# Designs tried in a protein design run: designed miniproteins, single chains. Part 36

Each design is a single chain, and the fold is of that chain. pLDDT is the mean over its residues in the fold that is shown.

## One batch from the design tools (miniprotein)

Design m1227
Fold by ESMFold2-Fast:
Structure m1227 (fold): chain A 63 residues (1-63)
Amino acid sequence: NEELLREAEELAPSKNLEDQRRAVDLAVEVAEEDPERAVEIVKKIENATLYAAGLIRIVGVLI
């Protein structure tokens, strides 16, 4: 879903923790459709815990 991917890409670089959480949730939701782009979105997350959790959740969806 391109709309969800774009929303996540806009929110991921935000310094707001709620925006970062939303970006991770959206990236995980679309990870099966576009795993490479979902990973790139999560890489933009400033919070280290959310970054790590996001990558683990994406891997979990793809396995």
Scores: mean pLDDT 82

Design m1228
Fold by ESMFold2-Fast:
Structure m1228 (fold): chain A 98 residues (1-98)
Amino acid sequence: NDILAAARKYGSAENIAQVQALVAKRDHIQAVIERYQNGEISLDDALEQLKPYLTQEQIERVENAPTPAAKEGELMSAHLETIQKLILEQQDIVSEAA
């Protein structure tokens, strides 16, 4: 939200829309992971919902992991990598607007 507030200061409707889209992606990824951790959805359901945000290599790491615990570990790593990438993309938009 601090990044979204900063984007508003730069006055670009396009930059604001891009930051809002990145925030929405992060919120969706976090919601999927929370539902999985709460036992509301399966690991396979979580992976399917996250596929649009993950790279093919990240998806293959999860699918090819040899145990359920390893699959969970790969999914946790993949989502954290994706969240970090989205945070850096948000910071880049704010920096470019400065």
Scores: mean pLDDT 80

Design m1229
Fold by ESMFold2-Fast:
Parts: sequence; structure tokens; C-alpha cells
Structure m1229 (fold): chain A 88 residues (1-88)
Amino acid sequence: MEAARAAAKEEEELRAFQEGADRLLEEGRRLAEEFEKLKKKGASDDDVKRAYSGMRLVADASRALPQYAEEGKRAAEYAAEAEKLLKE
């Protein structure tokens, strides 16, 4: 009984974590899209840093959830592009 209860609690915690990660990935997609718009307008370093911080958080969260690997990879790519723009 204890093992079954522990498994059920882990599944519930994983589900809550997945819902939180899904919300975070949606915010990351929004930030990446905003970053694309900022690039076209000649974004300030501060705006690029804000977008970078958000996208990096999404990439880190996706590493814990294999089903979000593609979104995390995309967020990491946008973060790398933002870092490159800050160096140029």
C-alpha cells in the first residue's frame, strides 16, 4: 500500500510539474516571437537580455521533460542568437 501511494503521489506531482512547464513553454514561445520582432526594429541590449533570460528559463525547464525537448532546443537557439546579437 505504501508503494502504491508513493507512486500515485509522484504521478500527481509530475502532472502538476508538466502543467507548470507547459505554461512556461507558452511564455517562452511568446518571448521568442517578441524577440524576432525586436530584431527587425533594432532591439536595445536591455530588451534582448529580457528575452534571453525568459528563453533560457524555458530551455532549462524543458530539459526535465523529454516531450518538450524540441521547444527547449528552439528556446536555446533563440537565446544563443540573442547572445550573439549582444556581442555584435
Scores: mean pLDDT 67

Design m1230
Fold by ESMFold2-Fast:
Structure m1230 (fold): chain A 68 residues (1-68)
Amino acid sequence: MLSPREQARLLSQQINDLVEQQVSAGKPIDEKAIEALVREIADILGMSEEEKEVLIRIALAEAKKIQA
């Protein structure tokens, strides 16, 4: 069984891989997929709803920077 920290790290890598693949392929960023993965990370880490929303905003802002 992976620790919550290891699970969060793997999901974060999955988000990075998704964004990189979409940008490299000339596809628009799938914000819903990113949000879903971030929500899963937050749930695994036992984050509050407020903390979860902050993490989602950070992840989407980073994805948009890569796309721009």
Scores: mean pLDDT 77

Design m1231
Fold by ESMFold2-Fast:
Structure m1231 (fold): chain A 99 residues (1-99)
Amino acid sequence: LYDQALQAIDQGDLDRAYDLAVQLISNGDYDSAIDVFQRIIDRDPDNWRAYTLLGIALIYLGRYDDAIRYAQRALDIDPDNTIARGVLNGALSRLRNPR
């Protein structure tokens, strides 16, 4: 999955890279998914979907401060993004009430 996602990025197929990164999250490979999403936003800095899923992967790793930063970026691009708002609120809740 990860090597295939990197190959898709090199070929300019960001949609395929995105789909493969979603599969990496589903497999629990959060670090690999984060790397792929960061590469997607490097190529397409207005891709609010990549910022949103990057935030989700960061929450799964307990990296709440980083998750907040990327969720805020997604909301800067698309303020009506309910998923990014959920990521932001979830991360903020975890920082206030660590489990």
Scores: mean pLDDT 81

Design m1232
Fold by ESMFold2-Fast:
Structure m1232 (fold): chain A 83 residues (1-83)
Amino acid sequence: MMEEWIEEKRVNHTKGMDIAMDNIRAVNYILKAAKYQKQKDYDKAKKYLAEAIKLFKGSKKDFDTLLKAFGISKSLVDEAEKI
């Protein structure tokens, strides 16, 4: 194996783990946002959703798929994106 290839794979793996950790944190914030949305605490829901948006590493489409899976309303997403 070439040193450059090993370093590239290591960097991509480390970067992938960093992205995965940020995405896990984003999912946790989406879960909190969903909880507060269900409780009709839209201010807290928006705050946690805004944090998820900041942390999420990926496409808007992938993020929207997660939001749909957790039952987040489109109006709440639109307001959180303004942050």
Scores: mean pLDDT 73

Design m1233
Fold by ESMFold2-Fast:
Structure m1233 (fold): chain A 64 residues (1-64)
Amino acid sequence: SAAHRARVLRRLRTLVATLQKGPLDLAALKEAVLSMQESLGFRLSRAQLDAARSLEEIAELAEP
């Protein structure tokens, strides 16, 4: 749902702001998401994350 996607996207943006300084390192974020899937409430494979090109795409993949 749009509400779920917005919540996931907000969580990802907060994670980026906490872990990274300067421009977005999408590869480092993907590894962080994989490591923290349980606490983030995600169910994503490495292959799905590797295919994602943006935070918005990761949020879309995290939809149920």
Scores: mean pLDDT 71

Design m1234
Fold by ESMFold2-Fast:
Structure m1234 (fold): chain A 69 residues (1-69)
Amino acid sequence: MSGEEHAELGFRYAKEAEELIRKGASKEEIAKKVEEAGKHAVGALSLGNDEGGLEVAERARKIAEEAGL
């Protein structure tokens, strides 16, 4: 998987977490999506996609804050 693919998948998991918050899903379900987004942020950074990795990490952080994680 490329750094670009990691960033894209990270954004997808972040979007899924945002949708779970809107649906009133459990913190456990939201945390799983945030964790997946974070893993892909690290994957993107590790493969030299610093911009994409940092953007995914920041979005995941904001989602975690909103969800009270």
Scores: mean pLDDT 86

Design m1235
Fold by ESMFold2-Fast:
Structure m1235 (fold): chain A 71 residues (1-71)
Amino acid sequence: SEEEEKALAVHLALRRLRAEDPELAEALIESNPEVRVEKVGETTYRVTLRSPVGERVFEVDAEEAVELARQ
């Protein structure tokens, strides 16, 4: 479902953030970030993570997120 795809997209975005910027990832997670998820393509979602310590935007493929969740 679209709701499941959005949840998996958020999970993938957080994994990418931890890989790219572990310090920001930790600070952002601790600050209870605002999460926005928008469908921007057939299987592509834009995930925006906002908090007082920073903002990051990721575009993620829901098909990749679903495959990641299965493993």
Scores: mean pLDDT 76

Design m1236
Fold by ESMFold2-Fast:
Structure m1236 (fold): chain A 65 residues (1-65)
Amino acid sequence: VSDFDRRAGEIQQAIMSLSFEYGLSMSEALSKLTGLSLSTARRYVDKLNRGELSDEEVRELVARL
């Protein structure tokens, strides 16, 4: 539980760092990091920003990093 919350925060920080460094949107940064489509990345970023990302979704993102 707490580990997934921490991993979600780490993913958010990595996305924000790449977004700032390369001038990408957060969704574009996540798409680049994970290979997800831009539309899927937008959905995940929205959930991440709201703290609504499920443990299964966190596992999926971590597996793609």
Scores: mean pLDDT 76

Design m1237
Fold by ESMFold2-Fast:
Structure m1237 (fold): chain A 107 residues (1-107)
Amino acid sequence: AVELARRGVELGRKGLELARENKGGKGAIAGAEAGEDGAREGLRGAEAAGDGPWGRDAGLSALGAGLSALYAGLGAKEGGPKLAQGATAGAVGGIGGEFSGRLAIER
């Protein structure tokens, strides 16, 4: 679980760098930031929960949030319809990572 979450944080950082480098505008940068934040929260949850389903779910959600941030960064690079898709994916993935991470910490 923790290993997947760490990978998610790495992907989230790369996505945010891509969004900023390509001047993806407010939406793409915000989506990438949300995805990275969700990945970090999911990592905290995976570390806090240890073994079991809550830690696993937090780790998978962190990976998903990181991938969503990467999609936001790639959308910023390509532009057009992928810009909007990436921004939305980053935001949604970020929310999922935050939620699952917090649940794992509390439970």
Scores: mean pLDDT 74

Design m1238
Fold by ESMFold2-Fast:
Structure m1238 (fold): chain A 90 residues (1-90)
Amino acid sequence: SNKEKMLKILELAVEFAKEMGLEVEIEKVEIIETEDNTILIGELFDKTTGTRATVRIDATTGEIEVEAESEETERRMRAAMAAAEMEVER
């Protein structure tokens, strides 16, 4: 399902981020399901910098958005999310 796929992308992205030297923890995951769309919103805590990040995945558009208090956390999480999406889509 879209929900399972999105959760897998997020979990894999957290693992890839750790491999890149970024220790992030999932604090909260919210999944909004409608008849026509599924959106995942993940709230993450970066233990390395002591800052937070938010990830949004839109199953309909395929768009992944990353916003973080730290630009370094944002860049690394964006890279990790992209790598995770590629792996899951294989």
Scores: mean pLDDT 83

Design m1239
Fold by ESMFold2-Fast:
Structure m1239 (fold): chain A 90 residues (1-90)
Amino acid sequence: SPIDELQKILDELRKELEELMEEYEKAVENKDLEKAKEIADKMIEKIEEAKKRVKESNAPQEVKDAVLENLDIQEENIKKALKATEKAFK
């Protein structure tokens, strides 16, 4: 179903973000701010790719809007986490 396709997009994104978050945490532990920034940018890129796939899906518009809003919140949280990490490295 269109909702099952949407769920697959979100499940794939979740797994990719979990792997990238582990890499981000290792970069922070190693005090590698440049690597942490690179990984944060990759996480944002994966969310933007998922947003495009959601928009192109056949799911109901109300469901798409809710998912896209949640993905925007996730991007904002990544940006805030990176900003906090940058402050901690000063």
Scores: mean pLDDT 89

Design m1240
Fold by ESMFold2-Fast:
Structure m1240 (fold): chain A 68 residues (1-68)
Amino acid sequence: MFKKGDKVLAGFSDGHVGEAVVTEEGKSAEVTDLGTGEKYKVEITEILSDRVARGVAEDGTEVILKLT
């Protein structure tokens, strides 16, 4: 379950990887790109399991979120 404050690993469809923090339970996370340091807001679109979710960034890039 994606609770507020949970740490998540984010894998983007364009090959970027980031660390994320859940900002709203089951709905949103803020991701920091590990290569650039840029921050992205991601909306959770689908819960795939208790530890894995699909999301989308503001620019439409797909992301997979995994609880660590």
Scores: mean pLDDT 79

Design m1241
Fold by ESMFold2-Fast:
Structure m1241 (fold): chain A 72 residues (1-72)
Amino acid sequence: VEELEKEIEEAKERLKKAKTPEEVKEAARQLSRYGLRLVEALLAQGRYDEALAKMEEISELIKEGKEKIEEL
């Protein structure tokens, strides 16, 4: 779980620093991959509230990526 959270934080930083559409897409892809894996792990542990919060966080970050691409 902690390793997945670290990967998500690194992907968030990549998204913030992304200067091209390709960099944004790659950061969003990593967020989706590690985010879904973390949600699955939380659900398997019965941690439903944390899983829902993580899904919302990943969704908002992908939305930010979409908006950033539209501005580039």
Scores: mean pLDDT 79

Design m1242
Fold by ESMFold2-Fast:
Structure m1242 (fold): chain A 87 residues (1-87)
Amino acid sequence: SMKELVALTARMILHELLEGKRLGLSREEMEARIETVLAMAREEGLPEEALEQLRKLAEEMLEMILNGASDEEVLARFEERLAELLA
């Protein structure tokens, strides 16, 4: 379903960002990983409106990470934002 594809894409983005945080990757490297996931989601047929919402979610998570947020804080905000996106 569309909601399942959105949820899967969002969780893939979160995984890439948390791995990037653990590895100490730059903003540019983490942004490149986000764009790779979004490009795959576009090929799978996600509508542009959903891709824009996922990009905004990814940007919010990335800013939290770059501002020193803990994994627990990032995970809590991610689940809140994903629930809103899927409503």
Scores: mean pLDDT 90

Design m1243
Fold by ESMFold2-Fast:
Structure m1243 (fold): chain A 100 residues (1-100)
Amino acid sequence: SELLAEALRLLGEIVELLRKHASSLLSSDQIDEIFTLAAEVNAAFRDPSASTAERVAAIERFLAAVEAALAGIPELPEDLRQRLRELLARARSLVEQARA
């Protein structure tokens, strides 16, 4: 699915932004959770037996964890927060379209 492939690309951008700009603001547990969920998304996309529903569910778990983490860090710069929210909204939109 081109929609899910684009969503996966956006997840990669989210992970990279968090690594470079938010890692000092996130707890070790939050970092471990987000990276574990990112690995689960990649595993689902590399598994030819995985259903679209399983790939969608993996992406949704990742997006929810990132959104929860961002809500917990008020010190996040506004420009970075806006960029992350835009990427999260775009990824969520693509997932909803792929589910339809």
Scores: mean pLDDT 85

Design m1244
Fold by ESMFold2-Fast:
Structure m1244 (fold): chain A 70 residues (1-70)
Amino acid sequence: SPEVRQIQLKETIELFRLLADTTDQILAVKQDPSLSDSEKEARIDEIVAAHKNQANKIKADADKKIKEAS
């Protein structure tokens, strides 16, 4: 349905915005001369874990809206 397509497009936009923000955070860590390689790896792991959790929330919210629209 057109309503489901709108929800899917909004989900896609939110996921792309999240990916852009996550990528910027990883780039900032990689470019930080005050951090050791092991400290950079640990911070990137934390950023990736936070990304996965937030992406799952975005997907769950979209799935709920799709079920309500169906």
Scores: mean pLDDT 90

Design m1245
Fold by ESMFold2-Fast:
Structure m1245 (fold): chain A 94 residues (1-94)
Amino acid sequence: SEEKEKLIKKGEEYYKKALEELSTAPADFDKAKEYLYKAGYYYGLADEKDLANKLRDELVQLLKEAKVPRVDEFAEAFNKGLNEGLAELEKKKK
């Protein structure tokens, strides 16, 4: 649907903002976590759990390779967003 496409686009925008923030020196880790939460949330609202899980796993590998600290916190922020988005979508399906 048009709504689904808009939600996926919002998820992509926030995911890119998170990566941009993490690649900037000095990085604002709290801002990056906020962007990852929002990215997960929009993917959840879009019912794109499999895509979101793939992106999260790719993110974790990328951050470990780059030796970014606190990788678990970024994955947790994304997962929190995803779970809340999926829960909100489920309420709207009724």
Scores: mean pLDDT 86

Design m1246
Fold by ESMFold2-Fast:
Structure m1246 (fold): chain A 91 residues (1-91)
Amino acid sequence: SALLAEAKKLAEKAKELAEEAGDPILLKAADLVIKAAELLEKGDKFEAEEELGLAEIHLALAEKYSSDNPLVRKALELLRKAIDLLREALK
């Protein structure tokens, strides 16, 4: 699916930015989004929904500890877009 490929690429970019920023919560969120996309590629819809739910929790925590670091802000933006694409793929 083009949606899954796009979501995975956005999450991989977010992971790079989170790693550069040294944000462990964003790194975990990005890894969970990547895992959810890979599970959906395999047809593991229920496991993908679990990983996506965990990613959303980690994203909310990262937002709560938000910094003015532009890498962190961009990673948050990309992860929100990736999650939205994966939610669309789950319909």
Scores: mean pLDDT 86

Design m1247
Fold by ESMFold2-Fast:
Structure m1247 (fold): chain A 79 residues (1-79)
Amino acid sequence: MKENVLEGLETLKKDVEELIKLANETSDKKLLEQILEGLQRGLEELEKMKKEFPELSEEIEELEKKLKEAIKLVEEKLK
């Protein structure tokens, strides 16, 4: 189970980086709304992982910071 969580965290990191890149490159409102939903889901998942796996807290916190910055970027573009 812990190995699956580490693999999931690595996949989530990659997905978040792709969403951040896409958010910077696009001005399409519909796509930005979909990106925002994906980023918000990622943040909720990370908060759950942090509670269950405190040994991964440092890595999770770094990714949470990136997610929060990306959410603000997308919200600003949706105005």
Scores: mean pLDDT 79

Design m1248
Fold by ESMFold2-Fast:
Structure m1248 (fold): chain A 70 residues (1-70)
Amino acid sequence: DLERVEELAREAVELYRRGEYSKGASTFTAAMILGVGSGLPREVLERVRLRVAEIDGIPLSPLAEALRAA
């Protein structure tokens, strides 16, 4: 459900902030898989994805900085 997806996304963000990019990416992937499996709308999953991209610098740090500046 959405609450579990958001918890996993928060864990991924925390891992990214700590420089644990591989663990953060795995946790974020698990969140997306859970969201799809739970039938969450594409728009909801995109919002979660954008929040992670804003903070983690993955796929790239410049992308996260650009999203924060917007």
Scores: mean pLDDT 66

Design m1249
Fold by ESMFold2-Fast:
Structure m1249 (fold): chain A 120 residues (1-120)
Amino acid sequence: SEKLKEVERLVAELERAIAEGADPETQLDILRKVFEVVGGKEIADKVYELLKKALSQMTPEQQRELLRVALEIARRIVEMLKKGVDPKEALRFGLQLLADYLKPYNPEIAEELKKLAEEV
């Protein structure tokens, strides 16, 4: 319940950051905090580094689309948590979706995210 409220707050913060045109690094830091609440600091830091690398290889338009997809994934994690799904299961699902989205843009980072999902 307390973790769910914090994740909902962070997802709302990410939605506002995207709507206000905050830089990708600001949006990514909020997303990192979502993963930290759900899966802990180690997983969050690894996801952050992988997404930071992916974003650095993308155009500004591709960066905006990736971060919008990340927001949609974070919202789906919130819905799973509201239904009583285990946080680790919700996180694995979110990381798998993120990996699938990144596969055509960066197959190496997509495979690292998929591996990370299996280790959580």
Scores: mean pLDDT 88

Design m1250
Fold by ESMFold2-Fast:
Structure m1250 (fold): chain A 74 residues (1-74)
Amino acid sequence: SDLELLQQAIKAIQEGKLEKGKELLLQTSDSETVKRAITVIERNLPPEKVGQALLNYAQSQIKLLEAKKQEEEK
């Protein structure tokens, strides 16, 4: 599931495994949107800020998925 992939990506990035974190993010169902987000982060931030920005992105995606699930609960 996307939630599991996002959680695994966060763990990989926190462990300093940025390439593995990116790979896991790109395995989510909306891979084209993720690819664009990663490109924007890498183009606009110095290398030392990329890891934190990827963490923030993954965490925001988890919150978005949780919020959508709550709105769709009938």
Scores: mean pLDDT 80

Design m1251
Fold by ESMFold2-Fast:
Structure m1251 (fold): chain A 91 residues (1-91)
Amino acid sequence: SLEEEIKEKLKQVKTETAKAIVEFVSLGGKEDFERVLSKLSERSQKFLEFVYNGKDDLDYSLLDELVKKALTEEEQKYLTELLKREVEKLK
């Protein structure tokens, strides 16, 4: 099931940002993705687009490291809060 697939991916990540990304890319559609991108910095947009386009091939055990390398602490915090709100609306 989708719920079990999300749960297994969540076991591979440790940070709140990576967890929010896993849930959002699993539950969100194209319109949800485009809405979120419009609210992000250029760097955060590029990173989220990379994850979304590669969501079926991405090694999620590396996601925490990729987040820390790509985004500042402030960008991580903002993305986490935004994605948690968007995921709540999708459930």
Scores: mean pLDDT 86

Design m1252
Fold by ESMFold2-Fast:
Structure m1252 (fold): chain A 65 residues (1-65)
Amino acid sequence: GPEERFREAEEAGRRYFEEASEERRKVLLEVGRKLREIGDKVNKMLEALRQGKSLEEAKKIGGLK
C-alpha cells in the first residue's frame, strides 16, 4: 500500500534533480562551446598580430569576415 506511494515520491524527487542537473549542464556546455569558439578566433588573431600582420589580415585569419 503506502510503500508504492513512497517509492513514487522518491522517484519523482530523483527525476526532478536529474532534470535540473541535465538542463544546467546543457546550458553550461553551450556557453563553454561558444566561449571556446570565440577564444580560438581571438587566439588566431593575436598570433597573426604578433607576427606583424595588419588588423585586417588578422581578422581574415581569425575567420571574422
Scores: mean pLDDT 74

Design m1253
Fold by ESMFold2-Fast:
Structure m1253 (fold): chain A 61 residues (1-61)
Amino acid sequence: NPHIEALIEEVMKEYKLSEEEARNIVEAAVGVAKALGYSEDSDVVGKWVKLFADVESTYSV
């Protein structure tokens, strides 16, 4: 999914995370969005990705 790969690259660039870390964040966001009834290419996925990445950068230092 090009949308998912773009989100992974964005997280890596903005938060200076590894591909593995960025992929885990994006996969978690996709899982939450799907549990809420949204598709994996929904804009809601991007919102959850930003929330998870922000938490990681705030609490992991």
Scores: mean pLDDT 77

Design m1254
Fold by ESMFold2-Fast:
Structure m1254 (fold): chain A 85 residues (1-85)
Amino acid sequence: MVREKVEEAVDLMGEAMQSSLPDLLEVALSLAGLSPQELLEMAQQAEDAGDTNLAQALRLLAEAVEEVGPEEVRRLIREVFRERE
């Protein structure tokens, strides 16, 4: 399910970035606005930098955006973050 991909992506981003929830939410929403191709290019850069958690998070976001579009992915990101507060 797309929601499970978004939830896993948020978890992996949280582990990689160790940022506050508001900062992580802002980054996740910004990334969801990118094309699947741009997200995959960023995932390769993260992998090359040794950031495997960020690379996998970006790949999962790319799949989610391709399946349901950026606005639905942003909605799911907001829902996941709301459940964590």
Scores: mean pLDDT 82

Design m1255
Fold by ESMFold2-Fast:
Structure m1255 (fold): chain A 61 residues (1-61)
Amino acid sequence: SGSRLREQARRQLELLEQLLDDITDDQIQGAINLIKKIMPYLDPEDQERAKKILEELKKRS
């Protein structure tokens, strides 16, 4: 993607992936909300990555 919004969403996803193991129980809902917020701006491939992270977070909640 070449849009600024898409690039920002991708960067947020990358940061969330890097911090995934460090997310505490009280932060899980915030992380889920962030993924849902950025989802519409992601490319289909990145949406699939985001869905996998969302599934993992839901299993921890």
Scores: mean pLDDT 82

Design m1256
Fold by ESMFold2-Fast:
Formats: sequence, C-alpha cells, structure tokens
Structure m1256 (fold): chain A 76 residues (1-76)
Amino acid sequence: RDTTLSPTERAVLRALHDSDEPLTVAELAERTGLSQSAVSKALKRLEALGVVEREGTRYRLAEATPERIAAIVAAA
C-alpha cells in the first residue's frame, strides 16, 4: 500500500515522533509552524491511514511497532 504523504503530513508525523507525549492540534501547530487547520486535516488523513491515533483531544503515533513508525518518519 502506498504511504505517499504530503509535506504537511510528514511535518506532523515528525513532530509526533520527536515527542514522547500525545499532542493537541494547537501544540502540533506551534511545533511545526503550520496552521491549526492544516494540522487538523493532516491528522485526519494520518488517522485514516492508521499511523496516528487520537487520545481524547490529543494525538500520538499508532500502537504499530516502533520500527514501522520509524520507517515512515525516516521516509518523511
């Protein structure tokens, strides 16, 4: 399956990977320099791809193996 990601989606994944804590849309926007709207759209797509999961109002990398997540982030 093609995990082709936009630059916005890659930036969001990188910020989540660099953080050991779940992040809100606002925190991701601050860390990436993106608008909250752009971050929200990227998170919806990443959640649909099963790469990111939502925890209340926060988002984190999915419970997939660290190797799988690291490979996606390295490709970004």
Scores: mean pLDDT 74

Design m1257
Fold by ESMFold2-Fast:
Structure m1257 (fold): chain A 72 residues (1-72)
Amino acid sequence: MEAEIQARSAALQARVEAHADDPEALLEIAKELAKLLLEQVRKTGELDVEEVEKFIKEQLAKAEELLAKQLA
């Protein structure tokens, strides 16, 4: 399981390298990475999953707003 998460993380990193100058693609990759991190947090049980999920959603929403302002 952890090895599978690591493999998915490596695939996401390769996509970041492929799309380094594409902010919209980078934001989409960031959403995928956030999902992967939430899966890992749920498995470890060390953190409040609901609080971590809310925090990640809030940060992604702020990133989307900043990106929209820069592309406007």
Scores: mean pLDDT 67

Design m1258
Fold by ESMFold2-Fast:
Structure m1258 (fold): chain A 69 residues (1-69)
Amino acid sequence: RRRPLVSPPTPEEVERARAAGLSLEDIYVARAYREHPELTVEEIGEMLGLTPEQVRRALEKARAAGVLP
């Protein structure tokens, strides 16, 4: 098993995302998706210790907040 690295968000990015209604979990999922676009929702979940449902919810929230296209 390999653990891909996801860059930690900056404090400014965290505060800005929280103002948009995103949690820290949502921010990490959005970063993982941007840094590793080849990964599936299930693979991102395995990387971050989240369920596929949590990953899908986080991606939807990130898109609604303008963090992801």
Scores: mean pLDDT 75

Design m1259
Fold by ESMFold2-Fast:
Structure m1259 (fold): chain A 100 residues (1-100)
Amino acid sequence: MRYAVSVQLLVKSDVEPKRLAEAAEKGAKKGVEAAGGTVLEASAIATETPEGYAVTVRLLVDSDQPGRVLAEAAEKGAKKGAEEAGAEVLKSSAAAVEVP
């Protein structure tokens, strides 16, 4: 089955937005792969806001796992990636939607 997985983070960081986005993307990919997903496509952006950086990670995933398992793995992975890059994660959410 194929899933569109989206992760949203709000983070406090002195790290460059591009580096922060790349760290969250790599973390999300690693989390999904560990949960039994195959990542076909990945992208991430970090946008500066008054509250910190809003980081969005988008993955296209092939897996036999339920979408919820992939979303939770991607969220946990993205948070870990951002934190390892030196960011403090204030808020996080993730969703997975089955795609044709």
Scores: mean pLDDT 87

Design m1260
Fold by ESMFold2-Fast:
Structure m1260 (fold): chain A 67 residues (1-67)
Amino acid sequence: LSEEEKEELRKMAMSLGEFLGLSEEQAEALYEILVEKKSKNFYEAALELYKRGIISEEQLKKIEQLS
């Protein structure tokens, strides 16, 4: 990912996190997984966060509906 793509992913992760009521730490973790996977698939990243116990099942379901 380019620096421009990383900045756009960060903005999207933070905006989505705010909309879903995620903490700043949860939104940051979402961004980190998106960069690691080199992917814009928010649901796939959210599944990883859920498996790590970072987000709830309810938060995962909301992200699935928006992806």
Scores: mean pLDDT 77

Design m1261
Fold by ESMFold2-Fast:
Structure m1261 (fold): chain A 99 residues (1-99)
Amino acid sequence: GITTAGFITESGELISVQIDVKTGKVTVDVPAPWSASLTVTVEYNGKTKTVTGQGTSLLGGRFTRIEFTVPEIKAGDKVTVSVTLPDGTTYTFTFTAKA
């Protein structure tokens, strides 16, 4: 199943994280300038995976999307996702993955 978590910033912009436990796919959307490089850290079951790179620009450069796979995440796992923007701003989400 798919688990989605979102946060609305004080500026009214949406940050979202989606995890599909069936595929292990993690999708992160953050408010970022065009071609922003992002660092995403996923903590699960005492393990950490870090991905750094340029995401896909969406909505005319208002959002940047990063996609990657963490196949070890299972339904019921407590997952913490931290996203760091190039300016040093960090957004952190903690949620339970759903089947």
Scores: mean pLDDT 73

